Designed miniproteins, single chains, continued (5). Designs and how they scored, part 99

Each design is a single chain, and the fold is of that chain. pLDDT is the mean over its residues in the fold that is shown.

## One batch from the design tools (miniprotein)

Design m19428
Fold by ESMFold2-Fast:
Structure m19428 (fold): chain A 64 residues (1-64)
Amino acid sequence: SAVEEAAKRGIELAKKLGPEGVTLAASYTAQLAIDAGATPEEAVRAARKAMEGAGYKVDPSVPL
């Protein structure tokens, strides 16, 4: 799905940016998911899953 493609791109970005860029990569993943037609809730879920897939922990309270 388009949401899965957004998550895949987010994982690759997170790997390139490293731990300091996790929040930025999560934000981009969510934005790509929204652009693909996801709801804000689905976008946040996709971003969290993508960051976890890249090996990073994302705080559940991340405002994105």
Scores: mean pLDDT 75

Design m19429
Fold by ESMFold2-Fast:
Structure m19429 (fold): chain A 79 residues (1-79)
Amino acid sequence: MEYPEGLVKLAEELNLPLSELEKRLFRLARHPKVADPDFFARVAEAIQNNEINSVADLVPYTDGRLSQSEVTEILTAPV
């Protein structure tokens, strides 16, 4: 599997392995405040286009439902 540069940068910012970041992004997509079936598809396309390079770039994809602090907490919280 080829990993987009933006996904690698997100993993480095959050200090997570790429495989773990993928699981955490699925957790974010399933968050009750997100609840958008298109969220993951939108984010995956943006990552592939290198439009998401940091947690801050991910926040607009929640359509104002989550703050940057809430997104960071969801992505970094222990399993």
Scores: mean pLDDT 75

Design m19430
Fold by ESMFold2-Fast:
Formats: sequence, C-alpha cells, structure tokens
Structure m19430 (fold): chain A 74 residues (1-74)
Amino acid sequence: DERARNLAEAVALARTYGVEGIRARAEALIAEGERLVAQGKALGDEELIRRGQELIARGQALLDETDKALEGGS
C-alpha cells in the first residue's frame, strides 16, 4: 500500500536525518510541483499539471506526518 510505504519512508528519514531533513525534502517537492503545475497550465499540458499536483500532495503528506511526529514525541 502506497500510504504505508510513504509512512515507513517518513519514519526512516526522521530517524536518519531528523525533522529538518524531511521538511527540506517536503518543501522541495512542493516547490517543484508548483513549478510543474504553472508550466503545465501555460502549455495546456494536463499530464504536467497532474504530475505537479502529485508532487505537491506527496510533499504535503510528508509535512503532515513530520508535524504529527513532532507533536506525538512527548
């Protein structure tokens, strides 16, 4: 299951690189996704828009899981 794999990846990255490493990666994915959406809209390329939206969603999911890890660690 893709969600379970993403959660396992987030936990592994948090243990190896810390929260700041995951946040930087998530923010980079969101920024890249936003660029692809903008480019796809300019070109009328629905595949680029979809790919950009997937990257934004993935980055947002990583941020959400990182925030939960920070709040649940006490």
Scores: mean pLDDT 76

Design m19431
Fold by ESMFold2-Fast:
Structure m19431 (fold): chain A 70 residues (1-70)
Amino acid sequence: ENLKKQFEEHKKLADEYSKLARDYVEKSQKALEDGDIETARKYAEKANSYVKKAVEHLKKRDELEKQIEN
């Protein structure tokens, strides 16, 4: 019960952080198109931060999946 709940929580957080990372990549691209290089850089840094968080939750999800699969 708890393992499946933890798996779903990490999956949800990974999805949320992945969506945030994608949103900031899009914002960075728009800022770059507008010539706002500093804003584009800040959004890119934010996107990278969310990618790191998504990856951490994906790793925990995968560890839990291995425990559940058998």
Scores: mean pLDDT 83

Design m19432
Fold by ESMFold2-Fast:
Structure m19432 (fold): chain A 72 residues (1-72)
Amino acid sequence: MDEELLEQLEKILGKGKAEKLLKLYKKIEEERLTKVNSENAEEFNEKAAKELREELIKLGVSEEEAKTITGI
């Protein structure tokens, strides 16, 4: 998944932006694993997915492509 994610982002955004967004994705994922519990997991996952999708769209990615990249 990480390699496919990076490759798709590179095609759409270019390497610099793709790496920056992937770094944000990993930071969110680490926070989900360490600070999120069963009570807030749904809200966190929805917020994280929405923020990643909005950031991708802002950077020029289509909704469908952003959905594929984020796995929403």
Scores: mean pLDDT 69

Design m19433
Fold by ESMFold2-Fast:
Structure m19433 (fold): chain A 90 residues (1-90)
Amino acid sequence: MLAELEALAEALLPQLEAAQAALDARDWATFVRLSAPVLAAQVRAMLALGVPAETLRASLDRLVEHLRAAGVPDELIEAIRAALEAAIAE
């Protein structure tokens, strides 16, 4: 478990850093493109660890609220929501 979590963190960190840079630059399309697969991978990993789908959906709702507060366009927020809901359904 620890080695698997370390490998996941190492694999996702560069994409999270790139997504943060895009967010800082107000490049919403690049932010969504980079963050959606990273978040989907995290959702799949949490499901594999036994986190309930309902808990992940509640976290997704909170993420959507944060993105709206940050000024991300609704179209791109719905793209992230769709990607994460698909990951939860798997």
Scores: mean pLDDT 71

Design m19434
Fold by ESMFold2-Fast:
Structure m19434 (fold): chain A 102 residues (1-102)
Amino acid sequence: KKVEELREEMKKLAEEVAKRYLEGASLSEITKYAMRKIEELIEKYPELPEEVKIELFTEMAYEAGKLLLEKGVAREEAERVASLVHIAGYMEVVEFKEKKEA
């Protein structure tokens, strides 16, 4: 059930990332926004395994790219947005783990 809740939050994040990019937000602004939201979601669902969170972040990044493609954004540009958001998610999981172990 909590995996389904996080999946819905990730779907909303993908939609918001795509919307902000289409409204003229820079790649830097989109990356910072995604990092902040992913950090909030990691803290909200501490009971979920890291591997599950990473999988859901990966799904979210692909969904954001797909939404951009559906809106007529060039494939190379959509893939770049998806890649940056995906990397941001991985980095937040790693940083959260390091802070917890320090």
Scores: mean pLDDT 80

Design m19435
Fold by ESMFold2-Fast:
Structure m19435 (fold): chain A 68 residues (1-68)
Amino acid sequence: MKLTPAERAILEAHRFLTGDTRLPESDEELAERVRIAARKYQTLTPEERAEVDKRQIEAMKKAREEEA
């Protein structure tokens, strides 16, 4: 599965919030992880959201470097 930088950012948020380090094996599994990450994000404190946002930015930068 080839992931966009945005999808890699969302997967990093999911990994950080759930501890699940497995790569998604299908588009459906990716979509489920997006939904889980979004739901968990809404329950976080401002400090926890800032940490998630930072990790997503770092993941996007890394993904863009890998695509070059």
Scores: mean pLDDT 76

Design m19436
Fold by ESMFold2-Fast:
Structure m19436 (fold): chain A 73 residues (1-73)
Amino acid sequence: MSTEELVKLIRETSEKRIKEYKEKGDSKGLERLSEMYEQDSKEAEKQGLFEVSEVLKEESEKAKEAAKELEAK
């Protein structure tokens, strides 16, 4: 699998999961998803997968923001 294909898969899977948690009103699920992506980002960086690490960090921030939006309601 190329890095580009992996990045696309991560973004698509993350978008779907964030949407599902938002629809359920599961802010805790979104916070856990954010923490998971942050951990995966650090692991990817250790493996030299810098582009994958950056994407995972972006997705972590998106999940965290979505959790805050739900808690604000």
Scores: mean pLDDT 82

Design m19437
Fold by ESMFold2-Fast:
Structure m19437 (fold): chain A 91 residues (1-91)
Amino acid sequence: KEKILELLEKAKELVRNKDLDGAIEIIEEAIKLAKEEGNERLAARGEEILHSVRATRRFEEEAPEDEAGIEYMREGVIAQIEGAIALVKEE
């Protein structure tokens, strides 16, 4: 429980610091732990976050000058991570 929370908080900070590759790695670790704990809901939410981070990274590569669009996508990812953190705390 605490390790997954720590990983999600770290992923959120990495997204804020524009380190999407680092965020992907940490989110994959959080998904693995959620699956090992049998928490299917948390694992599914992690997979959704992972998809959103990867989509943001592709958008940055295709449209690096669209700072507003990139910021909007990063804020969306942060909101999804905060939702996952809330879900873990409700256990």
Scores: mean pLDDT 82

Design m19438
Fold by ESMFold2-Fast:
Structure m19438 (fold): chain A 104 residues (1-104)
Amino acid sequence: SEMEMLLLVIEANGLALVAARRAAKIDAEVAALLEELADILSQPRPTLEQLRRARALAREAIARARALLAAETDPAKRALLQQIIAELEEIIAIVDELIAMLEA
C-alpha cells in the first residue's frame, strides 16, 4: 500500500539521519555518503532510480565502515562503527522492500 511505502521511507530516512550523526564523529566520507542517502530518503515518494542510488550509497558506506572498523583500536569508535553498519544493513533491507514494491 501507499501508506506502507511512506512509513518505510520515513523509517529508512530516520535511520540514515541517526547513522550520519554517528559517522560525523569518526569519518567525513561515511558521513557524506549517509547525508546523500538521507537526502534521497527525505523525499515522500522516491523514484525507483533514486532508491537504487540509495542502495548503492548504503553499500558503499558499509564497505568503508567495515574497512575503518578493521583498522580501528579505539573501543568507542569501534562501537560507533558497529552501530553504523547495523543501521546501514537495516536501511538496505528497507530500501530492497521499497524497490520490490515499485517493480510490481
Scores: mean pLDDT 90

Design m19439
Fold by ESMFold2-Fast:
Structure m19439 (fold): chain A 79 residues (1-79)
Amino acid sequence: MRGQVSPRTAALLDELIAEDPSLRPLAEAVRAALEAASPETQARVEELMLKLRAEGASPLEVLLAASAELTRLENEAKS
């Protein structure tokens, strides 16, 4: 697989895993979904994650929001 997330998104995901290692499977699922997504979708999800972190959201909240947004954008692209 040759998709890549931005260095900032990769650093964010690594930070979230470092804060809560139990979230590694969820973080890796989000990473895989981002790598399969369009650059526009990646940028939107990255901005959402950055905003939530700036607002003090927990690692779990950030990853769940990212997963939900990825699902929403994927469904919009198919419909």
Scores: mean pLDDT 81

Design m19440
Fold by ESMFold2-Fast:
Structure m19440 (fold): chain A 74 residues (1-74)
Amino acid sequence: MALSREELEQLVEDTVAEMRRLAEEGAPLSELERVYLRTLDALHAAEKLTGDTAAYQALVARLTAEVRAVYAEY
């Protein structure tokens, strides 16, 4: 399923917010990892369908940086 750039940017923001919420609630690390990997799969699927490698790389870089910050505080 292909998402628009705005939908992909929103998906990244929603994913980071959900991971922060799960960490604050004391959810197991496996639950945080599940949310992160699901979003990575969605971004990769969108890249394959659209061929927009630059947009994919930018969103993955942003997601990875924010997820690393969440994990550092977990």
Scores: mean pLDDT 80

Design m19441
Fold by ESMFold2-Fast:
Structure m19441 (fold): chain A 94 residues (1-94)
Amino acid sequence: EERRLLELAAREVERAIEAVRAGDRLAAELHASMALIAVSVLALYSEDEELRRKAEEAAREIARAIELIAAGAPAEEVLRQLRRALELLREAAE
């Protein structure tokens, strides 16, 4: 269950990254929002303290990326936040 949410979150962050690179702001916001829902479930309900901490950090990075997308920030700034979230999710999968 937790692994499936982690895999879903990572895939949605990757989709958000591709959408940002394509200039599709609406798709980027949608995919980032789906990733945020998945990591929020992990942050609230995981019994693994390290996984919860990594999910909380990933949630903050994804939430910041959504704010930047909504504000019309440069693509590279949005990509930095999403890449940090993806790194945290990959570390959590180890």
Scores: mean pLDDT 86

Design m19442
Fold by ESMFold2-Fast:
Structure m19442 (fold): chain A 73 residues (1-73)
Amino acid sequence: SAEEQLKKLLEEFKKKLKEAVENNASKEEVSKIANEYLNKITKIMQENNMPDSQIERYVAQIEELRDKALKEL
């Protein structure tokens, strides 16, 4: 289902951010990872006609995780 795909992508995103921080990646690399997952997640949500409120929640969550990772660098 779309919900399971979104859950998997969010878990992958969290793992990628953790790996990037642990490997002392640049802020540019962290931002690139966030943009890639933002695009993947929003595309799935749009293709499944999910409400704007749900899309906004996922976008906010991705941005919060990105910002947290950037602060750890």
Scores: mean pLDDT 86

Design m19443
Fold by ESMFold2-Fast:
Structure m19443 (fold): chain A 71 residues (1-71)
Amino acid sequence: SSKELLEKAKKLKLEAGVLEGLAGIYRGVAKVLAKNGAPQSVVDALLAKADKLEKKAAELRAKADKLEAEA
């Protein structure tokens, strides 16, 4: 039913929001570490983790959008 598709989309959007929040934390930590002279390899690793989380969040949002279009 349309209502079930919308509820599923809502859960995917909530999960995407959590992943986006985690990506923000990794980016924030990378920024602080860079300012304190951490090796660029450590900073790059944290940014790469943030990028993967943001990509996963985008995939979940795309799935949610498809479910909303089917509702």
Scores: mean pLDDT 91

Design m19444
Fold by ESMFold2-Fast:
Structure m19444 (fold): chain A 57 residues (1-57)
Amino acid sequence: SEIEKKKKALENMLDVVRGEREQLEAELKTNPSPVLEKRLAFLDEQIEALEKELEKL
């Protein structure tokens, strides 16, 4: 179905962004950086937006 296609696309995007966030979060635990903290916040916003869209389907 069309909904299943959209769901899979959103899941794939979430997987990529979550992977990047996890790697960045691990790095921040050992080497805190204001620039990387801002990037983490941006990725969090992106993940939340994608999760919201996925929940609506």
Scores: mean pLDDT 85

Design m19445
Fold by ESMFold2-Fast:
Structure m19445 (fold): chain A 81 residues (1-81)
Amino acid sequence: SSEVEKKLNEFLEEVKKMVEEGVPREEIIKFIREKRDELLAEITDRAEATRVQLVAEDLIEMVENNVPKEEIIKTIEKLIS
C-alpha cells in the first residue's frame, strides 16, 4: 500500500541521516530492528511485510559487516528512488 511505502521511505531517510551523522553502529542496528518490528506489526499484506523485512535485514547486515558509510548511503538512496 502507499502508506507502507511512505513509512518505509521515512524509515530509510532516518537510517540515512543516522549514518551521515556518524551515529554508533550499535545504535543504528537497534533503531533498524525496533522500527522493522513496529512496521511489521502494522502490516497485514505478506508481500509488503516481506519487502520491509528484507530491506531492514540488508541494512543491518551492511552495518554489522562495517560496509563504508558512503556505500550504505548510496544503497539507501537507490531504495528510496
Scores: mean pLDDT 86

Design m19446
Fold by ESMFold2-Fast:
Structure m19446 (fold): chain A 68 residues (1-68)
Amino acid sequence: SMEEVRKNVERVVEWLRSQGHEEEAERVRKNFERFEKEGVPAEEMKETLKLAAAILAQEYGLPPLELP
């Protein structure tokens, strides 16, 4: 659901902020706000967010973030 997507975006944002990546956190939030306004389906946003979190974890050497 879109509510799950919004909660998962906040989890990714908080995860990035907790690791000192404030600018990346803000970018993730803004990108997903735009995707929602553009009418991107919740299912597609869910998969995109998981991929983004995985890429950021690899790029910055962060612990993996488990998203429901």
Scores: mean pLDDT 83

Design m19447
Fold by ESMFold2-Fast:
Structure m19447 (fold): chain A 78 residues (1-78)
Amino acid sequence: MLSEEEKFEKLLEIIREEAKKLPKDIQDLVNQALDHLKKYYETGDKEHGHKAYELFQQIPKETLYKLLKEAAEKFEKE
C-alpha cells in the first residue's frame, strides 16, 4: 500500500543528496522547494505547489536541469 509514497520519498531524498554538491544557497532553495512539494503531495494544497514552483524558478535553469537529470538517473538505477 505504501510503495508509491516510498518511491516519492526516495526520489526526494536522492534530489536532496545530489543538491549537497551545489553551493549552499542553491542547496537551501532546493530543500525548501522539496519541502513545499512534499506538503503539496500530502495535502493537495495548491499554495505549497506555487511556493515550490517559485523556489525552483530562483535556481539557475542549467543547474536545476542537471540536478534533476542526475537524481532521475540514480532513481532509475535503484
Scores: mean pLDDT 80

Design m19448
Fold by ESMFold2-Fast:
Structure m19448 (fold): chain A 95 residues (1-95)
Amino acid sequence: SAAEEQKNLANLAKVSPLLARALEAIRAGDKQTFKELFYKMDFSHQTEALVEALRRGFLSLEELIDLVNSIPTLSDLEKEAIKRTLEATKAALEG
């Protein structure tokens, strides 16, 4: 429910405020705020935000892959790991 989502985001904001704000931006369809917050997050939070963006149809798989490839702080191995996670998530959504 919307109330459960709001409670979960409020709890997340206590420990991961950038991730919580990024997830709210996805829910609001706010692509500019999402991108601004995204580059400030660590690898783990970036991965979680990208998976949620794909699940909600906020960005296409192609747009998400382009975004991952644009991150200068990630290694090639980390970029491949995220891309494989996104591809697996897309396959599960179509199954």
Scores: mean pLDDT 83

Design m19449
Fold by ESMFold2-Fast:
Structure m19449 (fold): chain A 63 residues (1-63)
Amino acid sequence: SSQQQLQQLKQQVQQEVQQYQRTQDRDGYHDRLAQIVDQAAGLGPDVQQQIRDFALQQLQKQR
């Protein structure tokens, strides 16, 4: 389902945020986030925006 796909993509975002916190590789983080957002293209622009918003929230929580 679309909800299951969204949850999988959010898990990928969490992993990439954790990797960014370890490596400080900003460019690599942005590239991988863009790939995750691209994977959501079939789910529509609202889901792509939810993924971007979730990534921002994860970065703020793990400051």
Scores: mean pLDDT 82

Design m19450
Fold by ESMFold2-Fast:
Structure m19450 (fold): chain A 80 residues (1-80)
Amino acid sequence: SDKETARRIAEEIGRLMEEGFVEEAQAFGDMTLALFKRAGKYEEAAILAEEMARWAERVGDQETAEHYRKLAEEFKKKAE
């Protein structure tokens, strides 16, 4: 399912963040979020944004974590 695809993508992004490729993982995630938004897949976008926030927080990037938490909240509002 698309939600399973979003979760798998989030897992790969998390690995990149743990390895220190935070900016590359953010760019990949942002591209995927844009694709989900264009497709109207707000639930999937929220799942990905939540996981990106969690991984950014774990690697100590609080600014990036806050950015993705805010995006996840907005996507959840659009998904209902």
Scores: mean pLDDT 82

Design m19451
Fold by ESMFold2-Fast:
Structure m19451 (fold): chain A 61 residues (1-61)
Amino acid sequence: SAERALESLRRARPALLNDPRLTEEQARDILIAMVRMIRSILLLEGEDPSLAEEALRELEA
């Protein structure tokens, strides 16, 4: 589900941000792209995108 996918991304965030092969900006861009994809899937399925929108706000802050 989208909720589980977003929760998995939240748990994986520190590992991505600490990956020496990626800049902080690159890691953040990857996370934002993944959350935007989840939001798009929710909208296509007619589901509430609020959780994905909250996750985007957290990443863009």
Scores: mean pLDDT 77

Design m19452
Fold by ESMFold2-Fast:
Structure m19452 (fold): chain A 112 residues (1-112)
Amino acid sequence: SPLDLVRQTAALVRADKSLSEKEKELLLLVLEAAGRAISATLSNGPADEQLSPEQLAEVVQLVQRLRQALEAGDKEAALQAARELVRLLLERIGEGSTVRALAEEALKLLEE
């Protein structure tokens, strides 16, 4: 399931010895934001956290790319997938949601 994909990808981030603490924090924030948006969409949760079917597919594909990059040891590809996830979530999720707040925290780590 998409939520199993997010959980497995988060486990890979935590176990990865090549990632700095800041890079792990960034990737885990992005995965928490993605997981909340996926969960809200699949479980008919808060409307301000829900994705359209097309947006859900894009988020799932980006999490798959992030996972594949981590499995390949490609840190730059993993960070690029995270940047694309943050950009997508900030574009699609409105103000005041927990998903947006997590994505904004991740953006700060990307800009520093």
Scores: mean pLDDT 85

Design m19453
Fold by ESMFold2-Fast:
Structure m19453 (fold): chain A 71 residues (1-71)
Amino acid sequence: LQSRLQALQDQAAALRAQYQTLENQTQAGLDVGEERNREAINQLQAEADRLRGEFDRLSQQASALQAQLAA
């Protein structure tokens, strides 16, 4: 259980790092204000939303495993 929980936490941390990278790129794109960047920004936001959904799923699984360890 603990090694599986650790693996899920490591995967969630990796996804969170990817999400932060995409969020920073999205913000940088907004700051330069170029019209052609709108589609790139929309694509980055869509990818960030996907990663956030996957992170939420892994977090729920990790929480369930952690509850089993605490019992």
Scores: mean pLDDT 68

Design m19454
Fold by ESMFold2-Fast:
Structure m19454 (fold): chain A 79 residues (1-79)
Amino acid sequence: MEFAEEVLKIRDEVDEQFRARLKEELGMTDEEIDAFRDGGKGRELFAKLTPEQQQKVRDIIAEARKTLDEKLNELLKKR
């Protein structure tokens, strides 16, 4: 139970940082960011971006995924 709470906390923290970066760097809304989590809608939204914006989104996603994986791996090592 405690482990699940820590996982949710890490995911929430990483999501908050991810959302903040997309808003700051690309001017995205929360609705647009949520659409990226829907495979079909995420692809359509991504296709509307310029190549420069697409690269920025990829970089932000890669950073968020790396941070999430690192934090989750550290949590798993403590278990």
Scores: mean pLDDT 75

Design m19455
Fold by ESMFold2-Fast:
Structure m19455 (fold): chain A 65 residues (1-65)
Amino acid sequence: TPEQERIDRVSAKIDEAMRKALAAGDEEKVRRVYEIYRRFVEALNAGKPADEIEAEVDKEIAEVL
């Protein structure tokens, strides 16, 4: 579904952010990206709309990277 495709894109963005943080050897960035991932999972479990989840994740990744 289009909803699931959006969720998959958000997950991929978080994975990319994590790879960048790990490649940089930046433990603080790794921790922050992990916290973004935890909030993403919590938002999914709470039934938040995928577009709201994407907007929140995009904002948080921009603040970390």
Scores: mean pLDDT 86

Design m19456
Fold by ESMFold2-Fast:
Structure m19456 (fold): chain A 71 residues (1-71)
Amino acid sequence: ALSADERAAAARAGALAREVIDAYNAGKITEEQFYAAIGEIEKAREDYFATGDLAAFEAKLAAVRAAVEAA
């Protein structure tokens, strides 16, 4: 079973993935940018579950959000 912290991290990753999907559906980002962003979110979640490094997780999600907002 996932811990409360792991569930919270999964929820944050899922919320950002939804923002990325919405940006792609709105034509704001390319298909290449969409797959890159989703891949980075998935990697951030996997790395957090393996390491527990919250600072690295938050930094990666912030970088993905900034890249999508800049597009």
Scores: mean pLDDT 85

Design m19457
Fold by ESMFold2-Fast:
Structure m19457 (fold): chain A 87 residues (1-87)
Amino acid sequence: MIAELVAALADPEPAVREAAREALVELAKTGDGERVAKELAIHLPPRLADPDPATRRAAREALEAIAKESPSEDVRRVARQLLAQAA
């Protein structure tokens, strides 16, 4: 699920990217925090380094929302680390 949602952040259609962002945030709020944190660390770095600036922006916006809204400290920590590395 997380890998597929992260792939959708690279979709050319803005509505698909927004839906993927919202789904990732919801999964970060409701899922197993340890599993979610691990999968974000594996799958998000390529999107943060994507040649398409729209994909990079969608990935950053997803991580910013996850860092703000996830109740899991493991998930928030990984989101903050990935954002710092993408700067």
Scores: mean pLDDT 83

Design m19458
Fold by ESMFold2-Fast:
Structure m19458 (fold): chain A 56 residues (1-56)
Amino acid sequence: LSEEEIREYAVKAGEVGLQLGLSLRQTAQLFITESGVELSMEEAEELVREGMEAVR
């Protein structure tokens, strides 16, 4: 996945997390699972946090 595709996955996971009322950690886990990227939980949480901000 490109950096742009990873960011798109983070935004989509952030949207789902906000709709379902998931925690940041739960949303980060969803993002890792859906994207298939090998990221630390800390990195995934940061990308998801940015994705959530982008859709607000």
Scores: mean pLDDT 79

Design m19459
Fold by ESMFold2-Fast:
Structure m19459 (fold): chain A 56 residues (1-56)
Amino acid sequence: GIVESVVNSLLRKEKSIPPNLTLVDRRAIRTYVQNLGLDEDTANLVVDEIEKLSLE
């Protein structure tokens, strides 16, 4: 789906997922997703998926 595609794109660009996403990190991810023309709900789902991966 679109969320998984965006998550994979971000992971490909980053060297590693930062431990514990800060408010700045979450804002940057939301801005990136919205700049792709996706809505804020999709941006929040992408943030949630990346946060889940950072905790595993």
Scores: mean pLDDT 72

Design m19460
Fold by ESMFold2-Fast:
Structure m19460 (fold): chain A 75 residues (1-75)
Amino acid sequence: SMEEEIVKKFFETVERDFALVKEELAKKPNPELGEAFKEGLRRAAELAKKAAPSYSEEIDEFEERVLAELDKLVP
């Protein structure tokens, strides 16, 4: 379905971007990068839920997991 394609693209994009952010944060603390990613993720998740409402719980769980991992790197 179109919603499945939207959710798949959202997950793949966020996972790719988060991997790059984690790599950068491992080299040097950068709270601004972490905060920018956090804000971008929240906005992207909101848009994804509007476009794929049948997957809103999965999107929320994914967002919470990523934010929890990020918070360990940018306290």
Scores: mean pLDDT 86

Design m19461
Fold by ESMFold2-Fast:
Structure m19461 (fold): chain A 71 residues (1-71)
Amino acid sequence: KPPPLSPLAWRVLQVIAERGPLSARELAELLGVSQSAVRRALQQLIAAGHVRRLPDGRYALSRPAVFSPKP
C-alpha cells in the first residue's frame, strides 16, 4: 500500500523531473530542508513507484514501461 505523497515529496519529484538525477543531499540543499526530510520524501516516492534509486546513489524519475513479451 503506497503512502500518500507529502507536499515535500511533490517538490522533490518536480525538481528531479526538472534537473535530472540528484542525491538526497543535493535535494536537501536545493529545497532548504533537512536530509532526513528529503530521505522520507524519497522513500514515499519510491514506494509509490514515482522515483527509482540509481546505482550511483542518486534518484531519478520512474518512467513508464511497456510490457513487451519476447517470443
Scores: mean pLDDT 74

Design m19462
Fold by ESMFold2-Fast:
Structure m19462 (fold): chain A 65 residues (1-65)
Amino acid sequence: SEEVKKGFEEIKKLIEKAKEDPSKYKEIGSKMVEIGNKIISIDPSETEKVNKMMREFGKVVQESK
């Protein structure tokens, strides 16, 4: 659906923002959880993809320099 597509686009932008400014990880993380939960509630088949993006975000936070 369009809502799911927009949600993933927003998550992707949030991950890029975290790469640019890791100090915002708490704010960005909260938004990602909210959007991810919305995507899963609309289309549960996307759960694995949401989880992979959440792991990527966590990796960005841990590897930031």
Scores: mean pLDDT 81

Design m19463
Fold by ESMFold2-Fast:
Structure m19463 (fold): chain A 74 residues (1-74)
Amino acid sequence: APSVEEYLAQIEELFEKYLEALKAGDEEAAKRYEDEIKRLYLQAFETLSEEEQAALVARINELSREMKEKLAEL
């Protein structure tokens, strides 16, 4: 199973791809990346321990804040 760091790296990469799709006006690609992020969340919370989930959530909250700030500039 992927580690917390592997899940975080995959989610971060998908966040960047999602932003690039939004900037390009590619709504279909943006939707696909959003759906992939949601699937990774579900997989992570099914496979990780409660302690690992807490660590992942803390880092995702930081990434989500940065994402919302970048989206506000679009």
Scores: mean pLDDT 79

